# Designs tried in a protein design run: designed miniproteins, single chains, continued (3). Part 20

Each design is a single chain, and the fold is of that chain. pLDDT is the mean over its residues in the fold that is shown.

## One batch from the design tools (miniprotein)

Design m8702
Fold by ESMFold2-Fast:
Structure m8702 (fold): chain A 71 residues (1-71)
Amino acid sequence: SMEKKEKLLEKAYEVLRRIQELRAAGASPEDVLREFLREVKKLIEEAKKMGFTDEEIARILQEAVRRLRAE
């Protein structure tokens, strides 16, 4: 549903913003990458539980990245 897509997009965006804040706080690039991969893994698991396909998850993640780049 559109509501589930918007919620997942919001969660993805929040994860990406949190990672940017971690970088701004002086975390190493290696630690930032490790944390990012861990958070993305959790997000994918939650999305699959919500009934999203791998293709839909990839599209939503791309949209979240695009939103961040537009800021």
Scores: mean pLDDT 82

Design m8703
Fold by ESMFold2-Fast:
Structure m8703 (fold): chain A 88 residues (1-88)
Amino acid sequence: SEAEEYARKAEQAYEAGDYEKAVEYLEKALKLDPSKEFELTEAIAEAYLKAGDYEKAAEYYEKAAELAEEMGREELAEKYRKKAEEVK
């Protein structure tokens, strides 16, 4: 799928150390496949962290926590809330 193609491009950019491009590709994948919202939001947070954009990393970790809570995964939600606080 087109979403899978963008996810692969994001992985390649991340491996190359181009975290800004990785985020762009992950955001495109997210728009195309909302069913992967948690996994892609987590990956976006990690890419922003590697890019040194701590405010954006915290924002996306908070979004990941909200999604985990909606999925009934309370321990996972607490994990991402803690990650968001640690990078602020």
Scores: mean pLDDT 87

Design m8704
Fold by ESMFold2-Fast:
Structure m8704 (fold): chain A 80 residues (1-80)
Amino acid sequence: SLEELEANAKNEKEREAIELLKKAEEALKEGRYDEAEEYAKRALELAKEVGNKELVKLAVEILTEVGVKKLEEAVKKVFS
């Protein structure tokens, strides 16, 4: 969980990645998919730099969910 990762964060880049993931989840919940994607991409790059596989996994999971939500919105526009 993000709470567990935050408790174990050992450097500034790791903390920044966690904050970006929190912002990405908030943006995703609010339907701000482009913002969620940007936050998650930035978090992924930082997670890769620090070599934290759990942060990489979470960033990829959020990016995948954003992709699904953006596809759902595109389908709604075709059928509405």
Scores: mean pLDDT 84

Design m8705
Fold by ESMFold2-Fast:
Structure m8705 (fold): chain A 74 residues (1-74)
Amino acid sequence: SADDYYSEGTYLYAQGKYEEAIKAFEKALEVAKDPKTKADIYNLLSEAYRKMGKEEQAEKYRAEAKKLDPSNKD
């Protein structure tokens, strides 16, 4: 499930395995259905890419998260 991949990605991120965490979060996105869960995953992808020094990808995913998070609409 999305929660399983999300948990795997978070665990890998905590270990500093950012490339592996990104792959897990990408899989979580593929199976996630609700906008809030997708926004959370996009935020984690943004953070993981930032840790990898990939600022352009980090900004892209942060923007996607903002589009999907109703609490950040305005």
Scores: mean pLDDT 82

Design m8706
Fold by ESMFold2-Fast:
Structure m8706 (fold): chain A 73 residues (1-73)
Amino acid sequence: MARERGREAVRRAWEGAGGGPIAEGVITLDGGTITVEVRGEDGKVGRASVEVPEEEAHEALLGAAEALRELVE
């Protein structure tokens, strides 16, 4: 499901940043592509993208936002 795709992008970006505490997270939507960039407190950066149909972009964005909130809180 699109929501799970968004969550997957956040998890991959977080793992790329070393899987530690997060200083900053940015989610970008460009057409059907959700891109997540995470910066850890140690300065490491992870980035991941997922592509969804345009009609599912909103659900994917919600999933990414939820997953990022869970990592920060």
Scores: mean pLDDT 82

Design m8707
Fold by ESMFold2-Fast:
Structure m8707 (fold): chain A 71 residues (1-71)
Amino acid sequence: SQEKIREIAREAGLSDELAERIAELAKKLIEEGYSEEEALRKAVAAELGLRGYSQEEIEEITNKVLELLRK
């Protein structure tokens, strides 16, 4: 659910605004046929990239987010 993804992003240390954007994009990608993991990976990379995060930071945060999803 969008709320679950938003909570995961917040637990990963992202701001409420960024968590909301990631949740919205991930939900759209899931509706387009991506798996929850694929959608979340793509949404995190896209939103953090737009905010100027480095590739290394994006990888670290994506891994943390996916670990929280797999619980």
Scores: mean pLDDT 83

Design m8708
Fold by ESMFold2-Fast:
Structure m8708 (fold): chain A 68 residues (1-68)
Amino acid sequence: MSDEEIRKLVEEALEALRAGDVERALELLQKAMEGATGQLKHSLESALASLRAGDVVAAEAGLRDALL
C-alpha cells in the first residue's frame, strides 16, 4: 500500500469521525495500518487506541496531525 493510499484512508476516517461514524472510521484505520510503517504506523496505533477508549477528539487530533 502506497503512502498516498494510506493518506486517503486516513482522510476518509477523519471525515467518518466528523460525521459520527465511529465504526467506519475504525474499519478505515485498520486498513491503513496494514500498509503503514514507522512514525505513521505509531500515529495510527495511537489514534485507534484513543478511538477504542471513546476519545474521538484525541483521535481526530492525531489523524489531523498525521495528514499535516
Scores: mean pLDDT 80

Design m8709
Fold by ESMFold2-Fast:
Structure m8709 (fold): chain A 88 residues (1-88)
Amino acid sequence: SARLERAEALAREKEAELAASNDSKAEKLARAARTLGEILEAPEFGEEVAEELLAAAKAGASDAELNELLRKYAPRFRALAEAYNARL
C-alpha cells in the first residue's frame, strides 16, 4: 500500500541521515535502530536491536554478519512501520 511505501521511505531517510555520521558501521547501525524504534513508538525494540549490533561488533562480527543481523530484524521493523503509519 501507499502507506507502507511511505513508512519504508521514512525509515530509509532516517538511515541515510545517520549513515552520514563519522561513527563506525556498528555505531551507525545501532543509532539507526534506536532512532527507528523512537519514530515507530517501540524504543525498547530499537534498543534491543542496537545492543545486539554493538555486542556482535565487540565480538568481531564482519559487516556481512551485521547486515545479516539487520535482515533478521527487518520484518519486525516493517511490521512496526505498518502499525505506526496505520495510526496516523
Scores: mean pLDDT 75

Design m8710
Fold by ESMFold2-Fast:
Structure m8710 (fold): chain A 80 residues (1-80)
Amino acid sequence: MYAAKGGAAFDAGKYEEAIKYYEKVIEENPDSSMAYLNLGKAYFYAGKYEEAIEYYTKAIELDPNNEDARKNLEEAKKKL
């Protein structure tokens, strides 16, 4: 499962590999707020804060009650 492979890569600090797997999750589940949150986190830890903001914003648009995405969005904005 791409989500499990993405999580394993993320936990191993392989953020570029995690991005690739989470992109595959989104291809299969384009309306998943959780998948966009996970992709945003992978970009954030890869040091790509502008992309992290974009994907956290998409996660919130899909699920306005996603408090983790909202909190992570604020942290990413502080890095710019």
Scores: mean pLDDT 86

Design m8711
Fold by ESMFold2-Fast:
Structure m8711 (fold): chain A 94 residues (1-94)
Amino acid sequence: APPSVDQLILRIIALIERGFRAGLSAEEIRAAIEALGKANPHYRVEVLELRETATEVRVVLRVTAADGTQYLVEITLRRAADGRVETEVRVTEA
C-alpha cells in the first residue's frame, strides 16, 4: 500500500536528519530526497530550496499527491550548542 502524505513527509524528515548527522553535503541530501521521491510514484516530490551550514539544514519541498493536491513542506534542522538536533516542520496545503 502507498504511504500517506504524512508518512512520506516523516520519511523525508528522517532521511534529512540522518544525512545532516552523518555530515552529508547539500547535494547528497538533495539526491537522497529525489531518490526517495522516485521510489514513491503516488507522489511527486520537488526540492525547491536546500541550504546547509555546519549548524543548520533548511529544505523546502513541493509534494503533489495523485489527486493533484499540493503541499508546501518547510523543514529546518538546527544543531544546538549541546549537540542536540532540533527539527521544525511547517506543512501548508497549496
Scores: mean pLDDT 84

Design m8712
Fold by ESMFold2-Fast:
Structure m8712 (fold): chain A 70 residues (1-70)
Amino acid sequence: IQDYYIDQLDSMVNQAPNMSPQQIQDMINDVHRMMDWASRILSPGNFQQVQRQVDRTIGVLRNILQQKQQ
């Protein structure tokens, strides 16, 4: 189950360079919604593992977004 979320986050990072700034912002919002659901269905330990990957993924997405806006 946690591997599903990790794979989804990796896919988002791979797609981001080819997306518009608005699409990247929407993707960041989608990640936040995904984590709200994950917090309800995953064990605390599994949630922490996914949360660490989310923090890294959002950092990368925000960096790409800033580069595209400059």
Scores: mean pLDDT 78

Design m8713
Fold by ESMFold2-Fast:
Structure m8713 (fold): chain A 75 residues (1-75)
Amino acid sequence: AAAVERALETAREIVAAAEAGDLARAEALAEAVEAELATDPRYAAVAHAVAHALAFGRPEEEGVAAGLEAADALL
């Protein structure tokens, strides 16, 4: 539960950093969450959703909303 809540909060922070133009911070946050969630195989889907949220503003990928919705589904 705590891992999913943390992933969702970090996904929001990733979006905020990306919108502010701080892509280095957004990438660092995404890597940290992905590595932490990869340690628990039941949260692989949350790691994927957070990585997907980092794709905000990229025309070839789904939006941040889809990633956050997928993460929320695991709460």
Scores: mean pLDDT 58

Design m8714
Fold by ESMFold2-Fast:
Structure m8714 (fold): chain A 66 residues (1-66)
Amino acid sequence: AKELLEEGKKLFEEKKYEEAAKLFKEAVEIDPENAEAVENLAKVYHVLGKDEEALEYKKKAEELKK
C-alpha cells in the first residue's frame, strides 16, 4: 500500500497521470481508509479531466479526515 502510494506520487510528478491513477487506485483498494491515497486519486482524476470521479474521491478523502 505505502509503496504503491509513493510510486504513484513519483509518476504524478513525472506527469505520467494515467499510470499514477492506476497505482493510487490500487492503493485505495488495498486500504480504502487511507485518506492520503484517496486524496491523491482525486487529484490525478482531476488532472485527467475525470471530474465526476475526482469529486467523488475528494469528498471521500474529506470524510476520512474528519
Scores: mean pLDDT 80

Design m8715
Fold by ESMFold2-Fast:
Parts: structure tokens; sequence; C-alpha cells
Structure m8715 (fold): chain A 67 residues (1-67)
């Protein structure tokens, strides 16, 4: 279900962001790490490109709103 994928993508992004900050990276670099982690997760889910892009955008917005 897309809702489950969005939730997991958001959690993956949040974890990557937090780990990057703990490693001493800037917020910009931490956001890049979160975006990459979300993209890698969605590639494993084999979603169509348009759906993967929409989920990635929503997940990154949730990460940005929470951190």
Amino acid sequence: MMEEILKEATEVGEKAYEEALKAGKSEVDAMAAASQAVADYLRRQKLPSEEAKEVANKAMKEVMDKV
C-alpha cells in the first residue's frame, strides 16, 4: 500500500538525516543523505517512476517538517 511505503520512506529519511547530523555533517549534507536514502529505498520497492517521485517528495517534506 502506498501509505505504508510513504511511512517507511519517511522513517528511512529521518534516520539517515539524524545519523548524518550525529556524524558532524551540515543540515544541507544531512538532507542530501536523507534524500539519497529515500531514493534507494524506493528503488527497492520497484514503483513506477512517477509514483516513486511523488512518494519521495512527500517523504522529504515530512522529514523537513519534523526535523
Scores: mean pLDDT 80

Design m8716
Fold by ESMFold2-Fast:
Structure m8716 (fold): chain A 113 residues (1-113)
Amino acid sequence: ADLEKARQYLAEGKFDEAIKYLNEYIKKKGKPTVEHLTLLGEIYLKRGDFEKAEKYVKEALKLPGGENDARVYTILGEIYKKRGELEKAKEYFEKALQIDPSNERARKLLEEL
């Protein structure tokens, strides 16, 4: 699937290629999905661009189904943790685990707070 190429670029640390690929895909489809915006948020988080990471993840929350996606809340928690806002980070990790109790990433990050 088209998103697998973006995930492959992200896994390889090819952040600019991943961003370009996702933007071209969104342009071609005329609208982003929760998964596209969540992946952009994760890429910007890994680059240390917390402002852009938060922007894209919050845009994902505004789309249908974004409020029920544990990945969206896990990334928000990581952004707030990196900013030192530990209380907000905790709230987001707990929300992610409420949606998906098997989310190992959210559980580990919550335990590190």
Scores: mean pLDDT 84

Design m8717
Fold by ESMFold2-Fast:
Structure m8717 (fold): chain A 84 residues (1-84)
Amino acid sequence: MSEAASRYAALGILSVAEELEGDEVGAEALRAAAEALKAALEGDVEKAKELIKRARELAKKARPDVAKAVEEGVKLAEEIIEKL
């Protein structure tokens, strides 16, 4: 898998895990980061930027490990859109 596809899958799995543990904020932050990566890969720069902003706002209220995973995902999304 490409780095982006691998990270998208990882963020999706982590989001489901956090939701099952009752961490709705962490789950939403991870979902927003995954959707930002998807939007970036699809070339939807406007949608990717909005989802990056949403993911970062949610990450401020998340556990440090979840916030780190979100930031790594959104950084990759930013790198993808910079090359468009």
Scores: mean pLDDT 84

Design m8718
Fold by ESMFold2-Fast:
Structure m8718 (fold): chain A 91 residues (1-91)
Amino acid sequence: SLEEEARRAIREARETIEELEELKKKEKDEKTKEQIEKMIKKLEELIREVEELLADPSASEEEKMRAIIYLEAAIVLARAYIYSLKLEEEK
């Protein structure tokens, strides 16, 4: 169901935010910290948009699906960035 897809995406986004916050805590480079913070804020914004659309009885299923897809895309990009940072630390 659309609600189950939304709940999964929100959960994955929140888990991604937690990983980004842990990386930010140990990061020494201010520019990298700023990039992490921007990613966290973007994910939080997209979570809010999904939650607001799910709570809106006038919102179309198409609008809800689009918001979920945008959140899922942002998660993929954030996960790729996390992976790149972890690769630098393993060297």
Scores: mean pLDDT 87

Design m8719
Fold by ESMFold2-Fast:
Structure m8719 (fold): chain A 67 residues (1-67)
Amino acid sequence: NSEAVAETLARASELVARARELGEEVAKQVGKLAMEAIRAAASGDLATAEAYLARAEELVRKAEQEQ
């Protein structure tokens, strides 16, 4: 589903942009999770895509709290 892939890409891009403001290590970790989420969505595994996005969101949230 191209719509689900587009939505995942948009969410992943926002998380990566936020992570870049928090430091190189967070950006690297979030980038890896974002890529895995996009790959899962492209294969039709939306549950796995959501799990990777949730992990990325949690990393960003925790890093923002530690500032």
Scores: mean pLDDT 84

Design m8720
Fold by ESMFold2-Fast:
Structure m8720 (fold): chain A 78 residues (1-78)
Amino acid sequence: MEEEFEREVVEALGLILLAIAKKHDPDNADVWLEVGDKAFELGAYEAAIEAYEHAIRVGTPEQKARAEKRLKELKEKV
């Protein structure tokens, strides 16, 4: 089914984005926020959640607040 194929591709892309963030800048919350935003835009909600959780762990108070707000919005959709 096209729908199933599209979902698998989107989730795979989300996993690739997470892997790139881990390899390049694992302690940079801005990178995790950007990855989360991109994964969310693509519909890879599970990958977006993981990225925002990493941003909360390594971010400044402002970055944590942004990630927590996005994470809350995502939890409402999944």
Scores: mean pLDDT 77

Design m8721
Fold by ESMFold2-Fast:
Structure m8721 (fold): chain A 65 residues (1-65)
Amino acid sequence: ALTPEQRAFLEALTARLRAARSEEEMARLVAEAFARMQATLDDESFRLLWEALGERLVALLRELR
């Protein structure tokens, strides 16, 4: 399961993505988040957080389309 800190990170990232003004800005935010997660987390924590981020992104894209 995700830690409270990881969940807070996802919620903050989702809010920033929802507020993004362009697809380029959204792509940059996702790339920055990916790089940070890859650099700071172990493989198991990265996988869990990445899966949760994917779910959030799918839901957000559905709201925008």
Scores: mean pLDDT 76

Design m8722
Fold by ESMFold2-Fast:
Structure m8722 (fold): chain A 60 residues (1-60)
Amino acid sequence: DEVDEILQKLREGEITKEEAIEKLKELEKTLSGSEREKAQRYTGAVLRVIGVELDNELAK
């Protein structure tokens, strides 16, 4: 949910990749236990998707 919102804002150019990463990292820190672990895995997956899109733009 919040992860999807951050990704959407990044795609629309409302925030930078660096801002998106910071927001996702801060979200990880606010959670605990199993929810924190889940958020960390999700954050990593989202960061890879964002990175792949930017890498594809540069490679083109």
Scores: mean pLDDT 66

Design m8723
Fold by ESMFold2-Fast:
Structure m8723 (fold): chain A 90 residues (1-90)
Amino acid sequence: PKPSLNDVFKSLFGTELTEELKKELEKEFKKFDKDGDGTLSAAELKEFLRSLGLNPSDEEVQELINLFDKDGDGTLDWEEFLALIESLMQ
């Protein structure tokens, strides 16, 4: 079985969303935000997760977006993305 998203995030980033980690995540967010609209699409989130050595299915990525997408637009803004990361570090 492949490792869970929680297991990988805890291994890479620990269990606390520090200010230093937020700055690193902001750089990655901006790097994968190809359109510069301040949001990550499902495809862009999948590429981010792949950059961490993960291979999530399209269904797993869509489930994450559905859980944290408060606006229902199918994308994650910066605050929604941080909420997702904090959830994965639990």
Scores: mean pLDDT 76

Design m8724
Fold by ESMFold2-Fast:
Structure m8724 (fold): chain A 66 residues (1-66)
Amino acid sequence: MEALKLLEEMVEMIERQKEAGREASEEEIERYRELAKKIQEIVEKSEEARKELEEWARERERELAA
């Protein structure tokens, strides 16, 4: 599924940023926005994709908030 591929890219970017211990660059933030927009468009057409995205987002929010 295309949404999962975009989601994977976002996860990899976030994980690399966390491992580097640095703030996201403007370019990285813009890329996150682009990926999120594309994923949103896809999940609006697929309830299964939306559920998977919601689960992922909740997990990442917990990690980022900790």
Scores: mean pLDDT 72

Design m8725
Fold by ESMFold2-Fast:
Structure m8725 (fold): chain A 60 residues (1-60)
Amino acid sequence: SELEKEIAELEKRMDEINARIAALQPQVDAGDQAALDEMFDLGAEYVSEAVRLVVLRKEL
């Protein structure tokens, strides 16, 4: 269904965000402010996507 496709695409985007956050960790640990700022922005995006996922899953 279209809903199942949207859920799958959203989960894929969340996985990509999570992988990028994990990839930034060494730079953040080294005190890179730009990496820390990117990690905060990605974290906010992830939370937004997670909320949308919960809403879509309730519609199944």
Scores: mean pLDDT 86

Design m8726
Fold by ESMFold2-Fast:
Structure m8726 (fold): chain A 72 residues (1-72)
Amino acid sequence: MKKKILELIGEILRIIGEIFDLELEKEKIEKDESMPKEEKEKKLKEIDEKIEELKKKRKELLEELDKLEKEM
C-alpha cells in the first residue's frame, strides 16, 4: 500500500510541475509584446486547454490518493 501511495505522489508532483511550467509559459506569452494578438490568443487557449486536462488528471490522482490513505 505505501509503495502505491509514493507512486501516486510522484505522479501528482510531475503533473503539478507540468502545470507550473505551462503557467510560466502562459505568463511569458502574455508579456511578449512582439507577438501578434491573434497568435497570442491562440497559444494562450492551447495552454489553457492543456492546464485544464492536467488539473483534471491531478484531481483524479488526488482522489485515488485520499482513498488509499483512508484504507491505511
Scores: mean pLDDT 81

Design m8727
Fold by ESMFold2-Fast:
Structure m8727 (fold): chain A 80 residues (1-80)
Amino acid sequence: MEKEKKEKEEKEKKIKEMLDYIVERKKEKGVELSEEEIELMRKLLELMLNSDLDTQQELTAVLWNAESVEELKEALKKYE
């Protein structure tokens, strides 16, 4: 068994599930995300899963409260 491959597949699955959940929750609030916003959120989720607890909390707030592509890009630049 390739442990590294399994961990990567589990991370990708978790990112997809979290991203789908966020998209659906935002849609319920009347916010439709563009493909660009969805891709930026995916990158933020990947950073969050590889970050310390404080950074994870800040990125979680951005993922739920960001109203624009610009806010998502600024978060990526800050934590990348």
Scores: mean pLDDT 75

Design m8728
Fold by ESMFold2-Fast:
Structure m8728 (fold): chain A 93 residues (1-93)
Amino acid sequence: DARERVLELRRKAGDHGNAIRQAVESGDAEQALKHAQELADAFTSPEAREEVRKAGEELKKAIEDGSNRQAAADHAGTVIGRAVRREAERLLA
């Protein structure tokens, strides 16, 4: 059922999103990247996987650099939210 797949994707996005936020708050670049990569693997679209992985890599660099960390986190959240919405639309069409 497409609805079950959407619910599972949203659950994973929520869980990994919370873990990413905690990693940003603690300055843990490796945990932020790990959770972004694990979340990317939940998507069926190659384009969505690439966007989420890239957002995770950019966030890792921002945490390590110590500058614009919140801007990078906000951008990553936007990319992930957009990817989840598009995947849900494809699965429910």
Scores: mean pLDDT 82

Design m8729
Fold by ESMFold2-Fast:
Structure m8729 (fold): chain A 76 residues (1-76)
Amino acid sequence: DALAERFAEVLKSQGVPVDETTAARIAAIATPDTPFAEVLLSNHLADLETARRLAASYGLDALRASIAEFIEAAER
């Protein structure tokens, strides 16, 4: 699952820990349109403050940004 792998790599590059079990959970639920902050919060990878900080670093709104938008911005 290329989307889930890219998302996990971006998160790890930003200091967010993603273990094997969590990566598998993300792969099961992640779509391009899934709100990235919800994935972080539901998997206990980051709190809302951290999600907002990550989104803001790429000019995104944490409450509105999708996984695809976050990956695209981070991989520029």
Scores: mean pLDDT 77

Design m8730
Fold by ESMFold2-Fast:
Structure m8730 (fold): chain A 68 residues (1-68)
Amino acid sequence: MTREELDLEVELALAVMQAAIAEKSGDYETAAKYYERASELARQLGRDDLAEFYRKNAEIAKKKAEEK
């Protein structure tokens, strides 16, 4: 792991944590934003499967944000 890869891994972990915190508080708009960020960071790390996983989580969070 290079320093650059480590920095991206830390940013990814923080984005995922922020998304989880937002979901716990019912703030699905914020959760979707952080899942989108996590997807982009995973893509930069070459983890395409993980990037797609977070992209789908962002879409789910967006749908939940549209509920009453």
Scores: mean pLDDT 82

Design m8731
Fold by ESMFold2-Fast:
Structure m8731 (fold): chain A 72 residues (1-72)
Amino acid sequence: SRERAIEYARQGLEAARQGKAEEAARYFEQAAELARDDPDAAAAARKAAELARQGDLDGAVVAARAAIRALE
């Protein structure tokens, strides 16, 4: 659901802010799956997961915020 996708994206965003790259990526991947019916949100959440795995946590936060905005 959109609400659960937003919740997972927010948890990923918090993990990224704490420097927990792998945990953030997992939350963003779950958000993308839950947002599958919203292609813009799903793409932004997948981008956040990829950036988190690359160690770009600042970029992951920006992408996660874009995913949340698309779902709201």
Scores: mean pLDDT 87

Design m8732
Fold by ESMFold2-Fast:
Structure m8732 (fold): chain A 58 residues (1-58)
Amino acid sequence: SDSDIDHELVEKLKEGWSIREVQIYYLKVVEKLSQREIAEKLGISVSTVSKILKKLGL
């Protein structure tokens, strides 16, 4: 794994981010997946992914 991104994800958890928010952040920033692909992978709606990404400033 990328040690830089691993550190960033740990810092987000320490900031009080939920594990779901960290997962969506990783899939968007590192894996560069579309909102639809993230929704399909996590078994949630595209609207939920969009709302969380907007909350995270992405």
Scores: mean pLDDT 79

Design m8733
Fold by ESMFold2-Fast:
Structure m8733 (fold): chain A 97 residues (1-97)
Amino acid sequence: SMSEFEKLLKELEEKLEELEKIVDEARKAVDAGDYEKAQELVKKAEELLKELRELLKKAAELAKNNPEGQRKVMLLQFRLIALSGEVLVIERRIKKA
């Protein structure tokens, strides 16, 4: 179970880093007025957000009896919430254009 948890933490970290790059590219696209590219990147970000929520739920279940693991999952959850907020801001900017 702990080995499975470590694998999930690694996958979560990799996918969060991927999401951060997509969000940064989407912001740059909207700043440049490339709303078509920004929309495509937002769709990719939304799919990653969905996957990350499912993986975080699984990680939380595996960490049920591990306080240190629960803390690590919580920090990743806060990072996901911040990125979700950034996607929402970008989506709103596209709709106002």
Scores: mean pLDDT 89

Design m8734
Fold by ESMFold2-Fast:
Structure m8734 (fold): chain A 55 residues (1-55)
Amino acid sequence: SSELREELLRLISEIARLSLELVTARLDGDEERAEELARRLEELSRREEELIAKI
């Protein structure tokens, strides 16, 4: 459905944005922020796999 595709595209965009934030956090030496972002990315990647399986 169009809704599923829109949700997937939104999720992919969010993953891309958080990935850049993670790189920035690591460069800044913000270990706590980097760990939080890495965990969020793992959760989003799992959701992405679930959505792709429905296409």
Scores: mean pLDDT 85

Design m8735
Fold by ESMFold2-Fast:
Order: C-alpha cells, then sequence, then structure tokens
Structure m8735 (fold): chain A 89 residues (1-89)
C-alpha cells in the first residue's frame, strides 16, 4: 500500500468511525450496526489491496447515511470513495 492509499484509507476509517459514534449517540442502533459491518468490510477490502471494493463499501455506507438524514456523513464518505477510486485507477 502506498502512503497516499494509507492516508485515504485512514480518513475513510475515521469518517466511518465518527458516523458509527453519531448513530450510537442518537440511538440509531440498526444504523450503527450496519455501519460497523461496513467498516469491517472496508478494512477487509483495504487489507486485500482491493481499493475499488473498498470504495464500493463507502458508497453503500454513504447511501445508508443519506437515507438516515446524515447528509454531512454521506458527503464525507462519498469524497473518500472518490479518492480511493482515483487511486485504484
Amino acid sequence: MSFEEEVAASFAIMGLSVAILRARREGREDLAAALEEALDRFVAAVEAGDLAAAAEVLRAAAELLAAAGDEEGARLLRLNAERLEELAA
């Protein structure tokens, strides 16, 4: 993994972690569980070197956040997904 890939993955992990903590704080238990599963899948994809799959996980998580009304969280995960897609190309 390059330094740029490590930095992009770290920002994505931070974004997912913040979204999970926010969902838990707001009592959104189903959302928090879905985001925790997304974080596990994201880490697995990154460890496998599959940045395209990692970006797809972030896009799916962003859709969950948008559906839940967390537009800021959704936007951040979409930006992280776009960065990983650029690095995967």
Scores: mean pLDDT 87

Design m8736
Fold by ESMFold2-Fast:
Structure m8736 (fold): chain A 61 residues (1-61)
Amino acid sequence: SDAEKSAEAARAAAERGDAAGAATGGWQMGLVSKNLELGRKAVAAGAAGDAAGAAEYAMQA
């Protein structure tokens, strides 16, 4: 599904150290799954440079 693909993309971005990419994937997951709180947390983690945290929130959405 689009949600699973977005979560996988966010995780791959985090593995590369791409905090912005991981945050973007997390926000997309929040929109697709309608879990905006997790999407916002992913964006906040990305803004802090926490790529792993951003991906974690994306995977939970």
Scores: mean pLDDT 68

Design m8737
Fold by ESMFold2-Fast:
Structure m8737 (fold): chain A 66 residues (1-66)
Amino acid sequence: AQLRLTSLGNATGFAAAALLAMGFEGVRVTADGPNTFLVTVDGSEEEFEELKERLSSIPGVKVEVL
């Protein structure tokens, strides 16, 4: 499964979101633009939902399910 993360002008929040995603096992983060990145999750549906929930709670970051 994939998520798109977009910065809403909060560089600190965006950086924190990237670091959080990179800390998960089976997660790949790739740049998709100057203020966007793609998160690919190779894990269970439960792990995907937990990551999505945590990322969506970070202020200044837009999370989209692809």
Scores: mean pLDDT 75

Design m8738
Fold by ESMFold2-Fast:
Structure m8738 (fold): chain A 70 residues (1-70)
Amino acid sequence: MDLVKAAQEGAQHLRDGIESIKNGDLEKAEEHLEKAREYADKASGLEREYQGLKSMIDGARKLLEEKKKK
């Protein structure tokens, strides 16, 4: 897989996951954040992009877990 394309897919799923959290669709948010993680891992050859995506995904997952707790 093209590393740049993998990073772009990861970023798109991260954006979709955050939007789903804002919309209260927590199940869709979980699915998108898992996809974002998978694509970020595929982009690990681009270390800067990988670390940035991983950090943002981890932050979004913490937000998702807080929303699940009510």
Scores: mean pLDDT 80

